Designed miniproteins, single chains, continued (2). Designs and how they scored, part 72

Each design is a single chain, and the fold is of that chain. pLDDT is the mean over its residues in the fold that is shown.

## One batch from the design tools (miniprotein)

Design m6493
Fold by ESMFold2-Fast:
Structure m6493 (fold): chain A 67 residues (1-67)
Amino acid sequence: MSIAESAARVAAQYLAEHHPELAPDEAAKERLVQLIVDAVADEPDEKVAQAVAAVVQQLLSGALRVE
C-alpha cells in the first residue's frame, strides 16, 4: 500500500466516523479513498500527509465534492 493510499484510507475512515454525510455507506467510503488518492497523486511522499489534510478540509467546507 502506498503512503497516499494509507493516508487516504485513514482520512476516509475518520470522515465516515465523524461526518457520515460524506460517507453514508461502504461504497461512499471507498469513493472517498479513491478521490483523496487521486487528489494527492502528484504530491511527493513528504507532502502527502499535508495534502491529504488539505483535501479533507476542502471536503468538509464543500469546496471539493464527491461525485
Scores: mean pLDDT 76

Design m6494
Fold by ESMFold2-Fast:
Structure m6494 (fold): chain A 85 residues (1-85)
Amino acid sequence: SDKEKQLKRILEEVRSFIKRETEQIGKEYGLSDEQKQEMFERALKVAEEAARKAIDQGYSYRNALLIARNAALKAMMDMLQELLS
C-alpha cells in the first residue's frame, strides 16, 4: 500500500540518521557498544511508532518524516541524560 511504502521510506531515512547520531553521541560521551546499540534500538522503535501514527492521521511524507526524526532525537537525548546521571 502507499502507506506502507511511505513508512518504509521514512524508516530508511530515520534509521540512517539515528545510526549517525548514536555513533557521534557515543564518541563524544564515551558510551559503550551496548549503550549505543540500546540507544539506537529505543530511538528506532519510538520513530517507527511516531511515523506510523502520523501516516495514519493523514500527515504528508515530509511532515511524518519530521515527526519521526524529532521523536527519535528526543528519545536519544532522554536516554543520554539517563546514562550520564
Scores: mean pLDDT 89

Design m6495
Fold by ESMFold2-Fast:
Structure m6495 (fold): chain A 77 residues (1-77)
Amino acid sequence: ADREAAEALAREIFAALGPEGSRALAEALLTGDPEAAARAQALAREAGLEGLDFSPLSGGEGTRLLAERLLELAAAA
């Protein structure tokens, strides 16, 4: 399900990028469009995180859940 995929991916991103990088990706994702997901993947690649798999997420709802979880993890750190 999108929620489980978003939570798993958010934890992986947070572990790699930390609070600041996770917040930046979440902000990119909060535009709510498919281009935002592509930009978030590009940002992860620029940070040296090649191979992040966004395929478990289905459209805007999955990306929104990912962004919300990334913000929660960043705020808790």
Scores: mean pLDDT 69

Design m6496
Fold by ESMFold2-Fast:
Structure m6496 (fold): chain A 70 residues (1-70)
Amino acid sequence: MPSREEVEKQLERIIAELERLKAQSTNPQLQAALDAMIKALRDAIRNKASLDEIIAILTEYAEKIGQILE
């Protein structure tokens, strides 16, 4: 099983990629959605959220971003 430290390290990498995508975007709706996702993931790390809670956050924002890109 991955350690909590490994999970947090992977989340920090995901956050860095989301920040890069936000910086490259010219779509204000996409920038807002990426900002909200980054905040939710940082809050999950801070609050020691379960893996199920993290997956729920990732799924919710993937759906929202998908709708914006359509």
Scores: mean pLDDT 81

Design m6497
Fold by ESMFold2-Fast:
Structure m6497 (fold): chain A 55 residues (1-55)
Amino acid sequence: MESEEGKLAKQAFRLKDIKLDEKNKSIILTQEDGTQNFIYFDTVEEAKKAYEKLI
């Protein structure tokens, strides 16, 4: 992606919290404004691997 503005915006809106939810096989991403995004996986192991890459 060639958008420097997009890159700076992503760095400015750093994730406040990243939480692994093993029961729902998901990762919860909380932004500094309190918005939560959920990423779902087929297995708990895939969720854990993705979580390790985000932290």
Scores: mean pLDDT 69

Design m6498
Fold by ESMFold2-Fast:
Structure m6498 (fold): chain A 61 residues (1-61)
Amino acid sequence: SLLEEARRALAAGDVEAALAVARELVRQGKFDEAEEVMKRLVARFGDDPAVQALAREFAAL
């Protein structure tokens, strides 16, 4: 599942892959799952500009 792919990417420190999964979850309308992935990204990689940019997009939804 996309959520499992996100968990593996986060465990590996692959921010780009985890961000791609979060965007795909939004595209599929799975907002609760996308929010879970974003919370984990912000908690672990909150200083990453790409993570901050996507978090701002989520806050505007």
Scores: mean pLDDT 82

Design m6499
Fold by ESMFold2-Fast:
Structure m6499 (fold): chain A 100 residues (1-100)
Amino acid sequence: MLVLVRIRVKFKGATKEEIEALLQEVADRLRAEFPDRIVRIGYQVTSDEEAELFVLFRAESPEEADELTQRIVDILKEVAKEKGMDYEIEVERLELPEPA
């Protein structure tokens, strides 16, 4: 199945450049850990403190989709902690139909 995870993140007191650097590191770590599962990663900074991260991946089961979603969130939290950033996150997961 195809799964789209959309993470809206707010970083208190961070600059746009710091947010972009953090999201790039998250994307790089995700590609390194899940080379066979990641279909696409995108992100955009929506304001000085807010950004959206989009991860499209393939899962074989709902259980794997839950596990991969949690790992994506955990990586984001780990990178934010390493950079000393305060954050608030909202996670949305959408199951997409696979093309026939």
Scores: mean pLDDT 82

Design m6500
Fold by ESMFold2-Fast:
Structure m6500 (fold): chain A 115 residues (1-115)
Amino acid sequence: KKVEELLFRGRYHLLQGRYDEAIRDYEEALKLDPTNIEALINLAEAYVKKGEYDKAIETAQKVLDLAQTDNEKARAYLVLGEAYLAKGDTEKAQKYFEEAIKLNPNNIRAKKLLE
């Protein structure tokens, strides 16, 4: 369906470094499904890649409010950690990476960022 198409295209744009196109596709997905966790997480990741760290933090916090699973929460904590690390707040970044690992011990990306 259109939401899945937008998420796929947005992810493709993100991988190509086209962050504005990725953000647009995820925002369009959220117009169709405002509480779509995958769209919110991908949007937060795109904001991190674009350097819009405060928007990434706001979007990831929204994921935490809506998340029903440990995996969804772990992904939000990973984004929070990445955004705070990029802002130079290494203490907050470490705490969020530790939360991500606690909820998903197989989260290799969070473990590498904590190193």
Scores: mean pLDDT 85

Design m6501
Fold by ESMFold2-Fast:
Structure m6501 (fold): chain A 94 residues (1-94)
Amino acid sequence: SPLVEEARRLREEARARLAAAKSLEEAQGIMDETTARFLELIRRAETEEEVEALLKIALQLAVDFVRRWGAAAEPLAVAALRRLAEEARKVLEE
């Protein structure tokens, strides 16, 4: 799926940006921007399989974020994943 390929590129870009970030505040900004882009991808998904793949890639990025920034990143990652899961639920109901 081109949408899933776009999500994989987005994760790789976000991982590089997170690795270069100098503070948790900068990293949070990168995650907020990336979450907004994942929300757009989920809204464009036409199949349940695409939604599942997008959420899996987003989860992998959330894990990367927490591994890099530790316990302080956990509530931010959880909040982002909850937002993405809620959008996915809405897309799958329509």
Scores: mean pLDDT 87

Design m6502
Fold by ESMFold2-Fast:
Formats: C-alpha cells, sequence, structure tokens
Structure m6502 (fold): chain A 61 residues (1-61)
C-alpha cells in the first residue's frame, strides 16, 4: 500500500543522493515498475469490484 510505496520512494531518493550518475536511472526504473504494478492491480480490482485482488497485488509488493 501507500506505506510501502513511500518507503521505496524514500530509499530511491537516498540512493540517488549517494550513488554515481548511472545508478539513479536504474533505481528510478525499479520504483516505477513497482508503482505501475500496484496501479494495474488497483484498476483490475476496481473493474471487477474485487478488493481481495487489490490486496493480493499490494502484498506481493
Amino acid sequence: GAARAAALEAEARRRLAERPDDEPIVVAREVAASLRAIGDALQEGLAKGDLSLVAKAVAVY
């Protein structure tokens, strides 16, 4: 959920501050992929009216 997304964003920002120029792109892609997976699961769950599908996808995150 939001807490995990916030934690990943905080870690990504910390790495961006401490790492060389080439690493920020890799970290940004990892965070973007995770957020996209949550977004897809939310849309699918809402379309089906099944909150358990949303909970399952967020748990895998």
Scores: mean pLDDT 63

Design m6503
Fold by ESMFold2-Fast:
Structure m6503 (fold): chain A 75 residues (1-75)
Amino acid sequence: GAKASDEAKELAGKAAELLAKEKKLSGEEFHDLMLNDPEKFLELLREELKKLGASEEEIEEALNYVKGLIDGMNS
């Protein structure tokens, strides 16, 4: 996968944690959403990144990192 900055990885992780907490997703439900509906997962993650005050540039970098991880899991 593409390399991302430490800041992008931190933002992605924080957004994923907040998404799971806000939607009350179990680890299995989170994983199923990510693999079976990656477009919806990325849309929800974008909303969480905006709540964290991330810029559009930071959001795109973090989402590209997460997309790379998902693509790697499906290959």
Scores: mean pLDDT 78

Design m6504
Fold by ESMFold2-Fast:
Structure m6504 (fold): chain A 70 residues (1-70)
Amino acid sequence: MSPEELRAAADAALAGWDASPELKELLRGLVDAVIDALAAGASLEEAAALEEALLEANRERLLELIAANR
């Protein structure tokens, strides 16, 4: 899947999700970072490690935004 296809898939998923704009923007930023790494030649393992690190680094903010979205 190309970076453009990954972005389109992420945009479609986020558009269909009933979530706050702030939560969507945070997740879009995380997705963009992973897509940019893949576009730069990162392996799937490196991309997965980056995703895990970014999710952990943003864990408290993600949980706050998810809780606020209820």
Scores: mean pLDDT 76

Design m6505
Fold by ESMFold2-Fast:
Structure m6505 (fold): chain A 89 residues (1-89)
Amino acid sequence: SMQSQQRMRDMARQYGVRRAGQMAGSQGISLYASQVGVDEARRIRDQYDSQTPRQGIVGLLQTGIDTARQMGHTSAQAGFSTMRDMVRS
């Protein structure tokens, strides 16, 4: 939604895009953990931690997008997508 997208933009203004991306990525992996369990979510997080910082953040945000889409949570999907696009820019 526009509201979730605006919240992500505001977070990027407050903390900078890289830190905001890390915070949103952590929210994305937490959402994934709620669906698949903490052990599988930790495995995915550790995999992305081995990437470059930017690629890792994008991977965590993509995990959040995919999880939100599977849950039908359109607001969360839009928010994570907006942050991913800012991090990739």
Scores: mean pLDDT 86

Design m6506
Fold by ESMFold2-Fast:
Structure m6506 (fold): chain A 110 residues (1-110)
Amino acid sequence: SSLADLAVDVLRLVSQGLKALKNKDFEKLEEVIEELRELAEKAPEELKPLIERIIALLEEAYNNPELDFEEVLERVKELLTELLNKVLSPEDAKLAMESIDSFFEELLKE
C-alpha cells in the first residue's frame, strides 16, 4: 500500500540520517534531509507535520553539535512511533518499533 511504502521510506531515510549524524557524515545527512522533504511534499496532509518535525530535528542536530545524540534518538523515536501508529496496524507498528529500538541500541554501542 502507498501508506506502508511511505512508512518504509521514512524509516529507511531516518535510519540513514541518524547513522550519518553519528558518523558526522554531513554530506549524506543533507542528502537524507532533501529526500525526506520530497517525501513530506508527497505525503498525506495528516502525516506531513510529523515528517517535517523529523526533518527539523535532524537539521537542529546538524546545526547544534552540543545537542545530545541520545536525546535526538529519543525525540526521533517519539515522532516515528506516532507516524507508524497512524499508517500501520497496532501489531505491525509494534514490530516496526522493535526493529527501530534494536537499530538505536546498535547506534549507541558503536
Scores: mean pLDDT 84

Design m6507
Fold by ESMFold2-Fast:
Structure m6507 (fold): chain A 74 residues (1-74)
Amino acid sequence: SLQADLDAAMAKVEELIEKVREALAQGNRFEADVYAALALIVASIAKNSAKRAGLTDQAQRAEELGDEVARVAA
């Protein structure tokens, strides 16, 4: 189902956020930027797909994850 696919996509964003944190802890800014970019792309696609389907809670969660990526990568 779309909801299951969105949940899986958001779980992947959370995994990528952890990779951003690990890369930053190691001083690897380039690797952190790559993982952050991938996380933002997935979060954006998930948000837009959820909005088109009227899945408001999923859309909000995807937006919050995107905001978290931006905060962690700053």
Scores: mean pLDDT 90

Design m6508
Fold by ESMFold2-Fast:
Structure m6508 (fold): chain A 100 residues (1-100)
Amino acid sequence: MEEKKNELIEQIKYGFEKLKEAIREHADDPERVIEIVEQFAEDLKSLIEKYLTPEQAEKARKVIDEALEKIRELVRQGASPEDIIKVLEEAYKKIIEIIK
């Protein structure tokens, strides 16, 4: 991996780990969970636009948007933090595969 890609992967990994912690901390506040996830999604989209090719950025944005929609539905249904985290883990794996 190139140094720039390795740095991006580490930043994304760290961001997802912090997001999982925040979701567990705010599990009893569904509106706050949505706010945290939406802010992370916007920050992540901005990051990928700077470092990925247009084709990779488009694929990653689609993964992010699909995950965000699934998380919003899960939160509205009163799903557990673990169910939300499973969606995040799936999105993380897909995004990393796009960057590889």
Scores: mean pLDDT 84

Design m6509
Fold by ESMFold2-Fast:
Structure m6509 (fold): chain A 63 residues (1-63)
Amino acid sequence: LTDDQRIGRTILLAYDDNPEKWKTELAPFTLENLLKHPRLGPVVARLPASHQQALLSYLKSLE
């Protein structure tokens, strides 16, 4: 989904501008794993559920 791609990419660019780090540092692409991440977890926890799903959908599209 285009909106999910834009939302997910915007969140990840704020975390790191290198897409290869998203694939290596954030796998496996589950909400539980993202929430426990020391830098990204607090950001994800503050997102509305729709944006959490958009981020997860975008990361899975990178696999």
Scores: mean pLDDT 77

Design m6510
Fold by ESMFold2-Fast:
Structure m6510 (fold): chain A 120 residues (1-120)
Amino acid sequence: SELEELLERLREAAKKYLDAVENKAPDSEIQQAAANLLRVADEIIERFGESNPEVATIARAAKLLIRVGAIPGKENREKIRKLTTEALKKLVEGDFESAVEYAKKAIELAKEAGAEWLLR
């Protein structure tokens, strides 16, 4: 299905982004991977946000990770970075249920931190 194709593209984009960050790739490569991940996440939210809320939740967590530097408070930024990173790692590993759980936790913490606008 088209959702399955987009979910696979999200997994591939997430893996490339996580690998680039972990390997301390040049900023240009990290930015390119981030832009691709954001594009796929936005497409999932736009097309499947209402029909597939769990996949959309993971996509919103990906957007939150890319924009995590805009979250107020260093402690909140690091907690949300950890949760969104774990959500995407679980997605890459094929553990969809854990990916959704970490993503929900990150989104709730972002809302508590006044950063819900980063999910839009």
Scores: mean pLDDT 89

Design m6511
Fold by ESMFold2-Fast:
Structure m6511 (fold): chain A 111 residues (1-111)
Amino acid sequence: MKKELYHKGVVLTTAGGILASAGEFEEAREMLEEAIKYFEEAEDYLGVGTAYYMHGQVHFKQGNYDEAIKDYQKSIEYFQKAVEENPDDSIAKENLKKAQEALQKVQKAKE
């Protein structure tokens, strides 16, 4: 069950990323919101963090700075949990840094 939920999350984040790159921001957000649910059910903190990070990037591109801030804060929270569960996970550590940098950029853009 959890492995199937994880794969559904990966497919949806990939689709969301492609749609966001094409400028289909509303559809991208819907795919990423579904991905968050599947990763949460799978208890995959790295997946949840990644989906929130991408959802925040979509909001940032749309000029929805408050929503982007909330998404990046959630992304940081879940990447921190991923690092705590697997301290050797270089991907989780790198993504945590990217989420922190993205949060700083959106906060500065809102000023």
Scores: mean pLDDT 89

Design m6512
Fold by ESMFold2-Fast:
Structure m6512 (fold): chain A 109 residues (1-109)
Amino acid sequence: STAALHQILNELKQQAQQVIDIAMELMDVAPDKLTELIGITLRSIGIIQEIDLLLKREPTKQEVIEIARELKDIAVELKSIAAKVDPNLAAQASDVIKKIDKILAQLES
């Protein structure tokens, strides 16, 4: 249903915001990764903007799956950076990935 897809999009939007928050914290402790972390932040902002556009109409299940997969790829990249710098931020990135995987399992069932 459209209502169920909108709920999932709002959940993905929250996960994208958490990716941004983790990336911003990593910028303070990993200045050698600043360019990569800025890239992750901008890509995540792009995902939020794409979600906001989908929330204005009736999205397809496939469009929501594609957004979830894109966000997962970004979160995996973030976790890889965090794992070398801060185990607590890496754990937070891992939790984001787990939440996205649960969403993908619901959509692909």
Scores: mean pLDDT 92

Design m6513
Fold by ESMFold2-Fast:
Structure m6513 (fold): chain A 81 residues (1-81)
Amino acid sequence: SRRQQAIAIARQLFQQYQNAQGTVNRQQFMAIIQQLRSQGYPLNMQQAVQLFNQFDVNGDGTLNFVQFIRAISQLLTQHGI
């Protein structure tokens, strides 16, 4: 249930925030975390930065769809839901 909810939220956010290349950069990712916090999810900004860096395996400053879904789902299930 919680995992399915986290994945659904992550998919919706990716569709809303992705750039023309189908990725989410660090600035967009931080904006997404601030939006989730404003909706009442008790997310930690330092942990969000660490997860972005962890899933940005090529160091290009962007997350693709799969990396983004994993990062947001992990944040929501471990810290927000």
Scores: mean pLDDT 82

Design m6514
Fold by ESMFold2-Fast:
Structure m6514 (fold): chain A 82 residues (1-82)
Amino acid sequence: LDKLLSPEEARRAAEEAVEEVSKKYPEKEEQLREAAKKALASLKGDQTAIEVARLLAKAAVEEGLSVEVAEELASAFAKAAE
């Protein structure tokens, strides 16, 4: 989780996280994709996996997803970022 990610690495991990969580919540796929897009648009250079996971969770809640789904997205991102 202390690994620095380039914006490209963060985007790849976020795409994998969205795909994984969308399998469990297919009706929420558009909200998950929009949350990832907003979080990635806010990136300023290299950031830790923890920092990007927090941005994803925040964006997910802002898109109307529950805290539980936001936490699942952040966890899936952390796993994909390894």
Scores: mean pLDDT 82

Design m6515
Fold by ESMFold2-Fast:
Structure m6515 (fold): chain A 110 residues (1-110)
Amino acid sequence: SIADLKNELLAPLLKTAQLLERLGYDERADRVRERAAEFDAKLSAASEEEQITLLVQEAEGFVSFLQLLVNEARELERHGKVSKNEVDEAEKLLIETRAILAKANEWKKK
């Protein structure tokens, strides 16, 4: 369902905020939480047809955000500022979000 896709996308958003907090980026974590709350509110106010378009747009934007975060985390690891575990978490979040985007695009075709 569209509600299941929303919950699937909110999970990596919240996990990303938690990762940013562990890295000491509290203000960036707060912005990701605000993004998640705004997305949830927009989706709740939208028609069923608008909901799938909003899901695709948010998933696409978040994939781009996570790709930049993965690149940043890899650079920080090279300088000994983050562990391999934090890089692996960021990469896993990117993979999970790409899978959700693929599911949302399949729903848009129906």
Scores: mean pLDDT 86

Design m6516
Fold by ESMFold2-Fast:
Structure m6516 (fold): chain A 100 residues (1-100)
Amino acid sequence: KEEALKAVEEAIETLEEIIEELKESDPELAKQYERVLKGLKELKEKLEKETDSATIKTYVGLVAGELRELSEELKKKGYEKHAEKLEEIARRLQEIMDKL
């Protein structure tokens, strides 16, 4: 659980950095990702309150899924480095989920 929370926090911080960079190059995409960021923060709050391992796995899987979708969208728009960062975090979340 602690490792999962840390990885989700890193995902939130990484997405916040991506949003700030996108505000100048693609403001509409930045606004869309601000909504995703809100969803990730809500999932983190749920994860912090959860004690059931199966439910924790579900929440971690949801975060990993959202990060993979964001990564694919960023790749299509030419933001390859940002996409790679989100893929790496999603992969770590998947690995953490497999250990829960």
Scores: mean pLDDT 77

Design m6517
Fold by ESMFold2-Fast:
Structure m6517 (fold): chain A 64 residues (1-64)
Amino acid sequence: SEAHQVAQRVARLAVELGEKKNLSFEQQGELIKFAVDRTRELLEQGLSPEEVIRRTREAVEEWI
């Protein structure tokens, strides 16, 4: 599904950003959960895949 593809892309983004910031394995897991939950929330609000990815990226960058 499209939602599954967006969630996978977001999870990969969270991993890449977490690695760039040298997060611990535990912190990286928390970041991934945060990003996936945020993605789900935004998709439920009816936002487009591109807008969901953009806003989730911003939220992840702010979280780090």
Scores: mean pLDDT 82

Design m6518
Fold by ESMFold2-Fast:
Structure m6518 (fold): chain A 84 residues (1-84)
Amino acid sequence: MPLSEIPVGGVIPPKEEEIEKYINENKPNKVVPILAPSDEELRKAYEIVKKYIEEGKLKGAVFFAPDSKLVEELQKELNELYKK
């Protein structure tokens, strides 16, 4: 399905502090929705999310970058991490 809408409940910016806040407030749901309006912000968000997944603090993320082909590539990489 095309990424055209922000999910109900909102999205957070691609910042480590905001991701940690989301994890603390949403303990039952360890999947974080991140808005990354640029490829640079999307790459930064991916690195932060990957670190938190590897530390066992986060189960995953959904990235929203409406004009980025990079979102499909990074989402695929995260899905492979979930299988390990």
Scores: mean pLDDT 65

Design m6519
Fold by ESMFold2-Fast:
Structure m6519 (fold): chain A 67 residues (1-67)
Amino acid sequence: ELPEFTRERLKEAEARAKARGVQLVYGDMPEKERKYFDLMLELLDKHPNPTPEEFEKIREEAKKKVE
């Protein structure tokens, strides 16, 4: 079972992917994309409710760490 915290974060990630017409299947995701998602969730844990500008910085940080 996933911790409740992680489950809520995954729901948010799925909702965002769905808004872009993409069905997210975490288990079938390439390793690089899974690392990106995991880093994004970790950064959002530290900075809940970011502004659009802060969210963009979070994306850039996660992407750089995965690359």
Scores: mean pLDDT 63

Design m6520
Fold by ESMFold2-Fast:
Structure m6520 (fold): chain A 83 residues (1-83)
Amino acid sequence: TDEEMLKKLEKKLEELKKEYDKNKDKLSPEQAAEVEELLKRMEENIEKFKEAVKNGDKKKAAVLYFAFTVDHGAIQFILRLAE
């Protein structure tokens, strides 16, 4: 369900924030700034996803879910590269 999808997105974001906090000191200032910008965009996209679900806009919800997964992957790539 869309509610289950939302819970998954929120859980993934919280897990990613914890991973960032653990590896923050291994990142360059530029990498840290990029991760923080991506995290902020992911938070904004979760809020937009909630609105899309509430409005029954399945197409917009799908686009926002995809945008979230792209940003999630980008942060994971930066964090793994910094190890």
Scores: mean pLDDT 86

Design m6521
Fold by ESMFold2-Fast:
Structure m6521 (fold): chain A 82 residues (1-82)
Amino acid sequence: MAPESLSAEDVTETSFTLKWSPVEGADEYKYKVEGLQDEPITIPGDKTEVKLYLPKGTYTVSVWAVKDGVESEPISVTVEVK
């Protein structure tokens, strides 16, 4: 199951905190910033937030859960770093 919500909090000129709702039984989460990285970054399943440091711009970030080796559908948010 995908996270139920995804938000970008504490947006500054150089950073934002990505936060999502926990998925019961998730082993890990993955996120990907569109256009910036080839491979998703893995986050432990006990974490539901990550702080990203990025220059000014508009970014689309996707997050999904991994449970028993099965990846969920991604949920996405668009963030403007000013």
Scores: mean pLDDT 81

Design m6522
Fold by ESMFold2-Fast:
Structure m6522 (fold): chain A 72 residues (1-72)
Amino acid sequence: MEEEMEKLIEEIKRRTEEELVSLGLPREDAQRMADGVGAVMRQAWKAGASLEEVRRKGEEVSRRVIEWARES
């Protein structure tokens, strides 16, 4: 379970980072934003969220971050 959760978090972080870079953010800034998404996911996991709940939360936060970058 822990290994699966870590893989999920890293996967969503990676996808978020690459999307932000594709939108023109510097790699370093995209990494920081992706790290923020990962932190929210880890917080949900620490609070007892299931793998599915952590995935949904990560996808939701990632989407909001990407939308923010498009509007900025």
Scores: mean pLDDT 84

Design m6523
Fold by ESMFold2-Fast:
Structure m6523 (fold): chain A 67 residues (1-67)
Amino acid sequence: EKEKVIEEYKKRISELEANLKTRQAYLDELEKTDPEKAAEMKQRYERVKPSIEAELKKWEKKVNEKI
């Protein structure tokens, strides 16, 4: 079931990428309507973004190791 493990890793990568994209899109729209709240939310996001990006790189490495 090597192929299934790789597909699960790819699914996790896609979920993390979708999460980052959704958060960024939300912040971009919020900045147009409420820039002060957007700035506060961006500060919170910037604090967690490195952890999400690190996890994304971890899953990408796992896929490459299994291929």
Scores: mean pLDDT 78

Design m6524
Fold by ESMFold2-Fast:
Structure m6524 (fold): chain A 78 residues (1-78)
Amino acid sequence: MASEILAVALELLAREAKRQGHTEDANVLSELARKAKAGATPEEVEAFIEKNRDKLSDEAYERALQAVKNAKSIEEIQ
């Protein structure tokens, strides 16, 4: 399902951010991944990204939005 793919993408982004020392980005992305894994829709995840924009670097914010866009695109195909 799109939510499962989104959860995996966000978890990978969180792990990458943590590896690079971007602890705040990693914490926000991990929380978003947990919400997606719990069944949050791409729309709900996008709303949480926007709510936490002040805690995300521009790069993490853009990458998280791209993950939402990719999940929506997969939903349109299948």
Scores: mean pLDDT 79

Design m6525
Fold by ESMFold2-Fast:
Structure m6525 (fold): chain A 100 residues (1-100)
Amino acid sequence: ELEERIRELMEEIRRLAEQIKEEGDEDLKAAADEIVAIAEAAVRESEPEAAVETLELMKRALEFLLKRQRGEEVDRAALDEFERTALEFADGLLDRARRA
């Protein structure tokens, strides 16, 4: 089940990145490639639950990049929620490093 969820998220991430690469400028294309690389590293190196969390975060990042690329209004509440989630993720990594 988790393995299938990871596969589905990676397929979604790659589809979003492909859309950005077809429509975006060079900076957005580079960002999409970096996000895909982070997602693939998480699948390879992380526990399945942590991989899913990382992939969901990467998918959201690509969704915001695609909206920005298309000139669509980014919902402030959604952006604030994304920033909060990203900070919580970073805080968790710092906590793990401090306790190691």
Scores: mean pLDDT 73

Design m6526
Fold by ESMFold2-Fast:
Structure m6526 (fold): chain A 88 residues (1-88)
Amino acid sequence: LGLYYSDAKGAAIDYANALVEGDEETAERYRQKMEELIKKLSENDEGKKLAEQAKADYERYVEMGRQLKANIDALEAERKALEAERKA
């Protein structure tokens, strides 16, 4: 149980990192791995609580990754605007 939970949490973090890097292929692989591990956690009553926590952790890490990606995109847009102003 604990090993599947830790693996699911790790896969969620890896998925968030891949989203930040823009690696859609790697992100999709980690998303599938995370879903498979959460399904395995759900096979017994004790594991169901861990599966719910893993899903919550996954959603939190994905949101963090999306926020970080949005911030990076915003900084890149601002940098491009400043470079255009400097050259104009």
Scores: mean pLDDT 72

